Designed miniproteins, single chains, continued (2). Designs and how they scored, part 108

Each design is a single chain, and the fold is of that chain. pLDDT is the mean over its residues in the fold that is shown.

## One batch from the design tools (miniprotein)

Design m7750
Fold by ESMFold2-Fast:
Structure m7750 (fold): chain A 60 residues (1-60)
Amino acid sequence: HHMEKLREEIRKNQEKQAEKLTPEQYEKMGYDKELAERLYKNKVKTPEQFAEIVRELKEK
């Protein structure tokens, strides 16, 4: 499906941008240790991803 190609391209672009980011760098950006760890794990770059992390924190 052509949608699979789009998803893969988006993923590669996101990984290229966040490839050098570590939990320590997220922490230096002003995020708490817990948020930095979640951002690193999810390579967060969009509002939708932030909403997902907020939902996870709200539940736990």
Scores: mean pLDDT 61

Design m7751
Fold by ESMFold2-Fast:
Structure m7751 (fold): chain A 62 residues (1-62)
Amino acid sequence: MLTEEQAKALLDALKVADPLKTGILDEYTKEFLKKAQKVLGLKVDGVLDEEEKKAIKEYEEK
């Protein structure tokens, strides 16, 4: 389970990499997410899994 701090950091990273919410995960976006995942101690694969997406959505809805 992700903390609110981890969800916020992932959301902030995603907003920098994809500010228009295009959903396009190019290599630059993936590298940026990998760096954030490494800092947060999450799985480093450059994609948001369903658990990470859910945590971000819950954080945005608060």
Scores: mean pLDDT 70

Design m7752
Fold by ESMFold2-Fast:
Structure m7752 (fold): chain A 93 residues (1-93)
Amino acid sequence: KPKITVEEFLELLKRIGDLLSDVDLSKETREAMRKAYELAMSLPPDSEVPDEVLDALAEFLKLIKQEHPERVDEILSLFPEELRNYLKEKAGL
């Protein structure tokens, strides 16, 4: 299981948002991203990200694969290798 802090996770979410700034996302996809963000924001910045937050991000990635499959590789490239592999398995990518 990859170890990532809440602060590092929130920075990754910001980078994903920046990459997708030119893309129209469905309400469901925006809500999935918001859920991941809100769960992470409820935790101390120096704490390790729990499975439920990673599950929320994996759900967001599944929705992105359905709506904008061409953007998946760019998003995954933002993640450290261990986290990327974990999320790919969890999201079925």
Scores: mean pLDDT 84

Design m7753
Fold by ESMFold2-Fast:
Structure m7753 (fold): chain A 106 residues (1-106)
Amino acid sequence: MEKAIEEFKKMLEEEQKKTGYVDPEGIQNVVDSAKELASKLGEQKSLEELIEAIAKVLAEAYLESEPETQERWEKMVKLAEEKKKKGEETFISRLILKAKEIVEEK
């Protein structure tokens, strides 16, 4: 579980380096939310299950967030959609699009 969260953080940092958009606080907030959710689940989860759980946390954080935080998240969503159109999907872009689907289903 902890290794999966650390791998997720590294992937978010790598993606930000590629896009030129750097938000260390945003990454840390997402990671902290994922840790809290993992603690509430009380079970050892696969990486894929953890990613689905993180996507749900991201969706809830977006709905409860301030306008500035929502704007930052929307920029990440637009980037993920652009990558999908180009056939350049990454694990992170898929995660962000999964979170968007959850937001739209509510």
Scores: mean pLDDT 65

Design m7754
Fold by ESMFold2-Fast:
Structure m7754 (fold): chain A 93 residues (1-93)
Amino acid sequence: MKESLELAKKALELAKQGNFDEALELLKKALEVGGGKLTDESAELALETAVIAVRQGNFEKALEIGRIILEGMEDVSKGIGYVLRIIGEILDQ
């Protein structure tokens, strides 16, 4: 649904401003509005949000976003790949 994608876009904008608590809440709402599913585009926006959280030292929020991605993606293998990307970014700190 279009609303789920718009929420994911807003979450990325908030993350760029350092507002990870609101970004995480918007991603949870995107998952809920999507009926427990994220589109590939929404999942990619969530991954970007998680990477920004890692770059700003917020590892706990980044991992929570990774959980949302894994829960929302129908392609479990791709979802695991996104979580491994987040872990890789943490290890690069």
Scores: mean pLDDT 84

Design m7755
Fold by ESMFold2-Fast:
Structure m7755 (fold): chain A 81 residues (1-81)
Amino acid sequence: SSMQSIDDMMNNMNRSVQRGSWISVYAISQYIIDQISRRPVITDRDRQYMQTARRYRDDASRRLDTDDMWRAADIMYQNLQ
């Protein structure tokens, strides 16, 4: 399947944090936030994922400049289907 689950995205985000790939952290965390926020029903698991993704997004944003943030936006855009 070409579609990634939120669980797969959370795992990718955690791996990106461990690698210090902050542009990827920002892109993946923002994508997770956007995907969960569009759901008609939000579970406790979704709320925990949102909280974790928001913390990593905020951590990444403090480490990145404006050009890095635009590169993160491009990565998110390339993952839209």
Scores: mean pLDDT 80

Design m7756
Fold by ESMFold2-Fast:
Structure m7756 (fold): chain A 107 residues (1-107)
Amino acid sequence: MVKLTQSPASVTVAVGETATLTFTSSEPLGNAINWYFQRPGQGPELVISLGTQRAPGVRPRITGSIPSPTTALLTIEDAEPEDSGVYTAVTSKEPTSFGNGSTLTVV
């Protein structure tokens, strides 16, 4: 399995600010990464598939990018309170590997 690292582990931004979450892999995965979002007490929801493809119903201000074969970014522009929760990068290939998660708080 690949080693997945997410940073920052926790970040607080104000409403209307941009939050950027970074994923780094020990191996080149390219676009074989999905981003999931989970609020406290709720199940995880798919936000971005294959590194850059926005899931249906996800707002255009939330984007995924892949600046290198070992790095993926999730960018949340114009942050809103409902964006608060845990974002997790997950490999889309077997065996499935999970990042350590990044907690976003919007105040």
Scores: mean pLDDT 81

Design m7757
Fold by ESMFold2-Fast:
Structure m7757 (fold): chain A 92 residues (1-92)
Amino acid sequence: AEEALAKAEKALEEAKEAFKELLEAYEKGDIEKVEKSLEKIEEALEEGKKALEEAKKAGAPQDVLLEIEIHVGMTALILGVGKWLLEKLKAK
């Protein structure tokens, strides 16, 4: 349970770092770097989802599951914003 939460926290941190790289690439108009940063965020979201599944299978308490779900939800939100920025950049 604790290990799954730590994995979800790490996934969110990796997504935040990739999102910072995405914003820097967006300001420079570098579509390729924005796409690579999005791939990193997608990988982080997949890791977070796997951590949630592992916690559920291990019978983690509902409060721990909720905390993991919040971290996964935040990672998904970062991905959504990143995709929106990529579409804006492509429309220029």
Scores: mean pLDDT 86

Design m7758
Fold by ESMFold2-Fast:
Structure m7758 (fold): chain A 106 residues (1-106)
Amino acid sequence: SREELEKLSDEELEKKAEEYKEEGIKALEEYQNNPSEEKKKKAVEAFKKAAEIYEILGERYKEEGDYEKASEYYAKAAEMYRAVAVLEPSEENLKKEEEARKKAEE
C-alpha cells in the first residue's frame, strides 16, 4: 500500500505515522512484559510502517527544497528502523536504518 500512502496529504501521513509509532510502542511494551513472537512481529510491522511513511514525508520535503523538514523526517524514519533492527536484527533492517540516517545528514 505504498501507492495508497503516496496519495495522502502531508498532514494525513504525519498522523498515520504517529498512529503506527504508538501502535509499535504499545506492542513493544506488551512484548517486553510477556515475550511472544506474535507481539514482536506486531511491533516490527508497526515500526516499519511508521518508518515508510516518514521516508515518504522526507522525500516530499526534499523535493520541495525544505531540507530541514526532510532531515527531521529522515531522522524519524531512522529511529523507527533502529527499533526494527533491535527487535529483528538482519542485514536488510540494519541497511534500512543506515540509509535513513545517512539521508537525515544531507
Scores: mean pLDDT 88

Design m7759
Fold by ESMFold2-Fast:
Structure m7759 (fold): chain A 68 residues (1-68)
Amino acid sequence: LKKQIDQMQKQLNMLASELDSKNEKLTQAITAEDEATVTKLIAEIRRLSAKRRQLRDELKKLKERLAG
């Protein structure tokens, strides 16, 4: 349990950093009117956001099990 919790926390931190980077690039692409890059980044952000939500939910359940 603890090892899985630690691993999931690391994955969440990595996903948060990646989402921040993608959102920054999205703002730049919108300003540059690069529609192809905007479309790609929106799809990537949506996928990463969904994955982060799933990991957060799983982490919460694992922490509850560890706590008793």
Scores: mean pLDDT 81

Design m7760
Fold by ESMFold2-Fast:
Structure m7760 (fold): chain A 95 residues (1-95)
Amino acid sequence: SLRDRLRAILEQIRAETDPARLTALLNELTALVPDADDESLEIALDAVDTALDRGGPSTLPAIRQAAMAVLQHSEKLSLILRAIGQILRAIGLSL
């Protein structure tokens, strides 16, 4: 299922130490977002939070893209606010 694919990506992001591989995982996550339900979008946001905590400056564009995709495809206010917060944090880390 789509949720199982997103959960697998989340677990891979949690274990990943290489910025280039982390970026590839974030891009794969972003491609799945348009078809995701609210529970799947929550998993995507958890993956973005993990990448924000672990990734270096080179991962920030992919993090912003993933959070922006969740923002564009979410109708639930709590998910929208989480995505906005992640985008703002990524911008702050780029300064």
Scores: mean pLDDT 87

Design m7761
Fold by ESMFold2-Fast:
Structure m7761 (fold): chain A 64 residues (1-64)
Amino acid sequence: GPVGEEALRLAEEALELAKKGELERARKLMDQASRLGVQAHLDGDLETVARVGEILRETNELLE
């Protein structure tokens, strides 16, 4: 759904920012994606939520 799609977009943008070394901006987008991911989970968008979680884990590895 729209909330899950937005969470996914924010998670993907956070990963790209982390790869570029924009760590503070990446963390802010991770927080936003995580909050929208909770809302998407409540809406039953489980596959999108799982993908958001994967991307956030990858991003967190870059942030250490």
Scores: mean pLDDT 86

Design m7762
Fold by ESMFold2-Fast:
Structure m7762 (fold): chain A 86 residues (1-86)
Amino acid sequence: RERARELLTVSPETLAALHGLIRATDANDVEAVRKHAQRLVEAAPREEGALTFLLIIAGIAKANPKTSPEVVKVLEEAADEAVRRL
């Protein structure tokens, strides 16, 4: 149970960026996706959860036929950038 608590330990800023990214991706709002994804990219060197969130959301978006190709591209570029900053 303590291990599950550790998995949830991320900064409020990273959680806010994750929530914003999920909403923007669902809305196919390319500019909002860029904004929130960039916040996760900036957090990735300090918080392992930020990179994990980017990879999960990018994977879900790519698998979802309702997600625009532009949004998928922005998410994949952000995930690649986050990996480069590690």
Scores: mean pLDDT 78

Design m7763
Fold by ESMFold2-Fast:
Structure m7763 (fold): chain A 80 residues (1-80)
Amino acid sequence: SPDFELLEKTAKKAEEIYEEGRRSTDPRVRRQLAIQLDATAGLLRMFAFVSEDPEVKEYALRLADEFERRAEELLAENKA
């Protein structure tokens, strides 16, 4: 479905952001990428809220939880 295709595309982009954060030696870059992951999670939660498909809602919320966790991992490793 178009909604699942959008979620898969969003997940792929967020995964690329996370991997860039993990490879970065600059704590400021890691923090900025973590903020981008949190912002993406917020957008996924809004998408879940407006969707009428329960499977789309569940997938979007699971992705939001995953990317919030990954943002926390980047921030924890940053040790500002």
Scores: mean pLDDT 84

Design m7764
Fold by ESMFold2-Fast:
Structure m7764 (fold): chain A 73 residues (1-73)
Amino acid sequence: MDPVVYERLERAERLLAEAEAAVAAAPSPEAERLLAEARRALELSKLSGEPLATLYLERAERLAREVLAALAA
């Protein structure tokens, strides 16, 4: 695996885990929907070749951050 893609995958998985913990502590329909989309993007990254793998990882990171932002508001 490309080292850059692997590093992005680890970052996306970390952010997703943080988002999952946050949703578990404070459930919200909007946060749950964004979390589901983030999970889907992460799974699609694992099934895709470049450049789609990187694009899906970026989407997963963005959506996970949106979950955290929504719960912080």
Scores: mean pLDDT 80

Design m7765
Fold by ESMFold2-Fast:
Structure m7765 (fold): chain A 66 residues (1-66)
Amino acid sequence: MKILEKLKEEALKYIEENLDKLTEEEISALAEKVRKEAIAAGVSESDAQKAMRELLKEAKELKEKK
């Protein structure tokens, strides 16, 4: 779904731009916010949870690359 991808991309861009300032806990909270917003927009809980897990994985990879 385009809305789910947009929410994920916006969150990931924010994480990338603020990577040195964001704690692991803050990144987890942002991913949880994406999940909740996706569900509120009508995305299934399973798809929203999958996007949250993908966002957390990509955020971890971004921290490891730097």
Scores: mean pLDDT 79

Design m7766
Fold by ESMFold2-Fast:
Structure m7766 (fold): chain A 80 residues (1-80)
Amino acid sequence: MRTVRVSGTAPPEGRPGDWIALLDPKGNFLAAVRIDEEGRFSTVLEDVPEDLTEVIARVVRDPLDISSEIASFTVPLTPV
């Protein structure tokens, strides 16, 4: 297990104050992070398996309703 920072720029459909829900490739929820005023997001994932190399990011308007997905993209977890 390892701790990994996940950060990036939200897609154009995401606005400041919207949320990014981070899921593993099997669809298990890992974390939710708010999009900042610059259109960026950054969070820390704890207890990440060594073999987990990417996560799925879903843009949602309501963090309590993950089905409110607006857009999705993949974020690689590069061990460097």
Scores: mean pLDDT 75

Design m7767
Fold by ESMFold2-Fast:
Structure m7767 (fold): chain A 100 residues (1-100)
Amino acid sequence: MEEEQRKLAEEFLALLAEVQRLVAEAARVLGHVEDAEAALARLPASVAAFRERIAAGAAITEEQLEAMREQLLAELDELLAGTTDPEALAHLERARELVL
């Protein structure tokens, strides 16, 4: 039972790392636009907070993982709605696909 929770947490941490990488790549593409930088900064902060909680050895429930996933999807959807650059959109769409 603890092994299953640890496995889910480790899989989610790997997912968060890949999502953060894709969001950083989108930010690199959009770095010339100040408004895009502010929007993109929100997701890395949320990811960092989630990683810190899991790394601290807190018992992560399936309900908590689902809530974190829903928050990531909501933040990614907000970024997608505010983004018009095709290259940045491709990176954000890939990140969203991984969270689904």
Scores: mean pLDDT 72

Design m7768
Fold by ESMFold2-Fast:
Structure m7768 (fold): chain A 79 residues (1-79)
Amino acid sequence: SLEELFETYSKRGDTGKYALAGLLADGALPSHLSAEEAREARRVVLAEVKPRLADIRSAAELQALVREVTLRVRADLYE
């Protein structure tokens, strides 16, 4: 489950949360983006998520944060 993944990854602190955020971002980005667009979108999402990771305490909070940022990045960069 996402909760079990969060428990496992968060044992490494913010670095682990960051790795899981990357996996969640990959799942949230549209499959029709080019490789270049996907790389750039992922980079922007993770850059915005990283400073907020210290405040993330659960799988649901991490998923909500990544979804929020990914939807905004998609709207700003890709239609």
Scores: mean pLDDT 81

Design m7769
Fold by ESMFold2-Fast:
Structure m7769 (fold): chain A 82 residues (1-82)
Amino acid sequence: MVEELVRRLTEAVRKAIARLDEIESTLTQQEIRDKVIELTALALRGIGSIFTIKLYEKGLVSEEEYREALREYERVLRELEE
């Protein structure tokens, strides 16, 4: 499971970078910086969710924390696709 989550997140980040490159000429330098900061924050939140899910597999976090991590991961993927 975790390996597949890493693969999906990596692919979403790669596609987000490609989209930024495509629209770069239509954006100001400040808008580019703001988008990079947002993408960075989303990627870090996604990574954190994956580690929480890994801790759940090892019995180290509650089911409530696991469910919240799954929701956050799916939210991150949706936001990266926009």
Scores: mean pLDDT 85

Design m7770
Fold by ESMFold2-Fast:
Structure m7770 (fold): chain A 70 residues (1-70)
Amino acid sequence: QEQIDADVDAALLIIEAAVAKIALRHGYPVSEEDLARLEARVDALEAKYGADHPSVQEVRAALEEVRRLA
């Protein structure tokens, strides 16, 4: 159950990060509040499943791409 829950939670965050990345690349605004909410949710995922979890690592990489473009 926890493994499936982690994969689902990570997939949703990866989708949100991908949307934010595409938006930023095309000049659409992404607010600092939206970025902070995404960061908080990634931090919560890491706290729940551990930093070494593959799904958590993938989400962190996606978030770092968004941060770099913001």
Scores: mean pLDDT 76

Design m7771
Fold by ESMFold2-Fast:
Structure m7771 (fold): chain A 100 residues (1-100)
Amino acid sequence: SSAEEKIKEYLLERAKIYEYAAEISTNEETKKTLTEVAEIYKEMTKLSTDEQIDKLEEHIEWLKKQAEESTDEEHKEVLNSVVEEEEDLIKEIKKLKEEA
């Protein structure tokens, strides 16, 4: 569907943004995490919309745990930012699914 195509395009654009953010980061933990997030988004383009939502919800829980366990304040802020973006992405995917 056109909604599924839009979601895939959005995920690929986000993956590129995170890859670039990882490249310019001077924080090794942040670089690793953003590279991993980009890869997850690329993998998600192969999933159904419902599987994408499930994967994002699982990933948000993992990111929140990583943020709680981190002693690096800069990295913690990055993790919390990714959580907020992924929560918004779930809302957008659900909206597009309802409009399809």
Scores: mean pLDDT 85

Design m7772
Fold by ESMFold2-Fast:
Structure m7772 (fold): chain A 68 residues (1-68)
Amino acid sequence: MSVEEKVAQALRRLYENFEEAKRTLDELAPDIGPAGLIALAVSLVVERKYHPENTEAIEALERALEKA
């Protein structure tokens, strides 16, 4: 599985198993390619705009982007 595929899977699982998704995103952050960075950025914008109450998800996405 590529880094991009792992990022996509983690983003999907953010709503199914938040703790596992958060750990996976944090671990993959330094190795995320351009497609993964775009996916993270879009997910962050969507969460901030439509689900601002999901502060833990927003913080996880922000941390992954800062580390990437």
Scores: mean pLDDT 73

Design m7773
Fold by ESMFold2-Fast:
Structure m7773 (fold): chain A 60 residues (1-60)
Amino acid sequence: MEKLTPRERAVLLLVAKGYTDEQIAKALDISVGTVKRLIDRALKKLNLKSREELAKAAQE
């Protein structure tokens, strides 16, 4: 996904694995607030409406 930053892609992959915001925050050593913002940015860049759609987009 050319429009995603490396951080947004990392969050997308962890969401695809079913990780919670807190688990993603711990895995990437960032705050839960930063995770939520990265998810929001990725959703907007991909024109997706939900975290579940973001997870599916990471698969195929």
Scores: mean pLDDT 77

Design m7774
Fold by ESMFold2-Fast:
Structure m7774 (fold): chain A 64 residues (1-64)
Amino acid sequence: GEADELLAEFLAETDPARQLALARRLAEIDSRVAAIVRYFEREVGPLTEENVALLRELVAALYT
């Protein structure tokens, strides 16, 4: 579905601005990704271009 396609795009993306946009879009449509983002923002801080690469690594570890 759309969430699976966006997840694949997010995991393949290397540009921080695009990673951030994809992560926010995924959190709107995928409740599991939304939960991961809430956890990340609680432990690390607000999701930004500077820290989105850390979120990508966390998501990759949970989905591989």
Scores: mean pLDDT 85

Design m7775
Fold by ESMFold2-Fast:
Structure m7775 (fold): chain A 89 residues (1-89)
Amino acid sequence: SKEELRKKAQELLEEGEKLFAEARNDEDLFRAALLFAEAAELALQAGDKELAQKAIEQLRRVGAQITDPRYRARVELLLAHLEEQLAKL
C-alpha cells in the first residue's frame, strides 16, 4: 500500500514537471500545481518525507510563476496545508 502510494506520487511528480515545462499560461501552471499537490499528499500518506519535500518544492516553484491572484490564493492554501502535514512527519 505505501509502496503503491510512493509510485503514484512519483508518477504525478513527473507528470507535473512535464506540464510545468509545457505551460503557456496560468491555467497550465495551475494544472501542474494540482499534480504536485497530489504527489505531495500521496508521499505524505506513504510516510516518504523526502518525496513529499520534493513535491512541495515543485509546487512552490510553479506557484511563483502564476500571476492570476485566484490561482495564487489556491496554491498558497495548498502549500500551507502540505507544509503543516510535512512538519508532523
Scores: mean pLDDT 91

Design m7776
Fold by ESMFold2-Fast:
Structure m7776 (fold): chain A 110 residues (1-110)
Amino acid sequence: SEEDKKEIIEKLKEAKKLVEEILEMVKNNAPRSEILKKVEEVIKILQEIRDFALSKGDKELADMLDYLIERAEYLKKLIEDPNTSRERIAEEAELLIKEIEKLIEYVEKR
């Protein structure tokens, strides 16, 4: 439904905003422990959107969310590794923002 589409888009925009906040925190040398809390929030939101898509029988959208969840979990792994540079973390966060933007556009065109 159009209402379901709107809810998915709003939640994806919320996830994108949190990843943009993560990127700023990384650039501003925020503690990794605080950045990890934000990435866990992103993963939770993406999981909620995936579960919602599955509840509506939208397996294609759910698979796309699984990909974003995998990317967010990889970002979490990079942040947890003290040997990973902040530049590398920022690069991965920027890629995740772009992938979320692509999914928003995909859902809007449905």
Scores: mean pLDDT 91

Design m7777
Fold by ESMFold2-Fast:
Structure m7777 (fold): chain A 55 residues (1-55)
Amino acid sequence: STDSIQIIQDSMQDQTDNYNIRISQYSVTDPDMAKIVSDMRVNQQQIVDQRINDI
């Protein structure tokens, strides 16, 4: 279970970094899209937190 949690945490860190880059890029070109991507990141974090609690 510890290895599974570590894999999830590492994956989420990489994904968070990708979300932050895309949010930054969209903020310049399409601020509405930046908000949508930010909201998706928050939703995904909540799903992951729930899944970790089930492990």
Scores: mean pLDDT 73

Design m7778
Fold by ESMFold2-Fast:
Formats: C-alpha cells, sequence, structure tokens
Structure m7778 (fold): chain A 77 residues (1-77)
C-alpha cells in the first residue's frame, strides 16, 4: 500500500531534538515491522515501557506516541 511504502521509506531526522510525536510513532512502527513484531506486541508496550524504550520522560508525550503508533499500525492492515 502507499502508506506501507511511505513508512518503509521514512527516515528520522538526524537531529533528535527535532523529532515530533509523529516521527517517534513512525520510527517505532517501522522498527516493529523490521523486527517482525505484531500489533499485539505493540499493544503490550504500555506507556511506561514505551517512555523508557524511547527515552521520553513525559508520560503525556509517551502516551501520544503510543496512540499514534497503534493508529498507524492498524491502518497498515
Amino acid sequence: SALEEELENFVLPKDKSKWTAEHYAKGLVKLFLLLGLSEEDLEALDVERLGKLLGIKDPATARRIRELALELYRKLK
């Protein structure tokens, strides 16, 4: 699909300070697809675990990234 191709060609900005929640979400979903991980694996990654994995200390930002990542992954079905 066009969305799957867009995601496969997605590259995170070199400057991590410029990463938005959308950049983190796309990067996370791309990583899960490259590792062969399922939607269930992504759902099992709660807000606290996600924050630790991505180095995001703000729970609201981690929650937003998780919501966007799940929405994106589900659209790829």
Scores: mean pLDDT 82

Design m7779
Fold by ESMFold2-Fast:
Structure m7779 (fold): chain A 87 residues (1-87)
Amino acid sequence: SSLLEFMLRMSLLDLSQRLRDTAIKNGDSTGKSYADQSIDYVRKGDLGGAVDYLTKAVDTLEKNGVATPLDREQVSLNQQLYDELKK
C-alpha cells in the first residue's frame, strides 16, 4: 500500500540518519559508509537495498559496541515492513 511504503521510507531515512550520526560520533567510517548507502538507496526508490545496507550499518555498530538494542529492533521492524510491502 502507498501508506505502508510512505511509513517505510520515513522510518528508513530516520533510522539511517541516526545510525550515521552514531557512526560519525564513534569514528566508525564503515558504519557511516553503510548508512550513507542506505540513504542513497531510499533516494533511488530501492527500499530492499536500503534495508540491506541499514542492516549492514547496525551489524557494524553492534560489533563495535555502539549500537543499542533499540537500534537492532528498529532495523528488524524496517525489514518486516519491507517484507509486507513486497507481498
Scores: mean pLDDT 89

Design m7780
Fold by ESMFold2-Fast:
Formats: structure tokens, sequence, C-alpha cells
Structure m7780 (fold): chain A 83 residues (1-83)
């Protein structure tokens, strides 16, 4: 429910809604990265294509964090989504 809404909000034309979605998804990823990465990482990678620099930066920060601090499984999910 909450997860599905946050993912949908990443596709909002409103950058404030997109940024709030990135924050909500970041919270879920930090709580259980292995559980949530498969569903959250692909939409976050799409958010890197946002015309809004603030949205691009928010998505990049969490993806970079996962590449530096995530498990081998989580890092692989991010790398495959970026390819």
Amino acid sequence: EELDKAIADLESPDPEVQIEAVKRLTKLLLEDPEKYAPRIVPPLVRALQSPHPAVQEAARRILDYLLEHGSEEVRKIVEEALA
C-alpha cells in the first residue's frame, strides 16, 4: 500500500511529490534493503532521468549509498538496474 503509492509518486509531474517519494522509499530501503531493493531500485533509477535536478540528486544519493554500503545482493540489484 504505502510502498506502491511511493513508487507511483516517483512518476508524478510535480517535483515536490517526486522528492517526497524518494524520501519515503529511502526510509524503507534503510529499514530492510534486501526486502525492498528489488521493488524500489528500478523506479529510483528511472528517477535519474527526471528533468528536475533536485529529484535526480535525491535518487543518486540513495543509489550511491546502496553501492557503497549495501550487501553484495543489493549492490548487484543496483548495478543491473543501471545497465
Scores: mean pLDDT 83

Design m7781
Fold by ESMFold2-Fast:
Structure m7781 (fold): chain A 75 residues (1-75)
Amino acid sequence: DEEKRKEQEENIKRAVAKKLVEYGASEEALRRLAESLGISVEELRKLAKEEVKELSETEKAIVEDAVKKILEAEK
């Protein structure tokens, strides 16, 4: 159960990182996200290359919310 929760959190992080990199988010946006996760932008880009497992409805909502907030903060 705890292991499953950690896997869900990691999957969400991968999905957010992957979408931001694919959408061409600014270096500043990627840097902010990487800093909030305690990693470098290079590590964030590596995370974006990881396979994303199928997202649940709740996980998809979390990913979409995070991506929208980051992208809208650039405007």
Scores: mean pLDDT 75

Design m7782
Fold by ESMFold2-Fast:
Structure m7782 (fold): chain A 65 residues (1-65)
Amino acid sequence: SPGEALRDRLTEEALQGAREVSDELARKAAERALQLGDHLAKDPAGADAGEATRAAAERLLEELA
């Protein structure tokens, strides 16, 4: 589905980004991405993007733990 493809791409980009910055900065970025995902998910037009962003941010936080 389009949402699954978007989730996979965002997850790969987030993991690559984490490798290029410090763990502390990457963690703060992931926390902000969770907030953005929640905000986007409140709008039906942004629901897929919001859920994909939230899932990618959660995976990044797991990788940094």
Scores: mean pLDDT 76

Design m7783
Fold by ESMFold2-Fast:
Structure m7783 (fold): chain A 78 residues (1-78)
Amino acid sequence: SREEELREAVENLKSTDEKEVSKALEVIAKYGEEGEVAIELLTEILRESTDEKVVERAKVALLLMGGPKANAALREYE
């Protein structure tokens, strides 16, 4: 399902394999603003994660998604 694909993509942002990270970002970008579950999970990463690289990837993912909800999350955790 879309939700399962998005959950897997967000989890793969934690990968040590740059190819997996790139693929995950492509999946997140593909769904864009319709990927509500990804916005929630990415916002949790910005709030809770201590891994600066993962936080940076989450910010890139939100930027690629676009739309008012993703932009609001980015502004809150700039």
Scores: mean pLDDT 83

Design m7784
Fold by ESMFold2-Fast:
Structure m7784 (fold): chain A 55 residues (1-55)
Amino acid sequence: SSNLEVGEKVKELREKRENSTPEESPALRQESIKEMAAINGVSVQEILEEIKKDG
């Protein structure tokens, strides 16, 4: 699989999470993080650390 396609998918999931309401945010964030971890073949903790670096 091309890195470009993976990058677009990750970006889409990130945007979806950022556009969620505060009430939906925890559930969508959990789902997005899990999906991003699966797409990148890494642990949920690694995605959380990556988000922490960006924020």
Scores: mean pLDDT 64

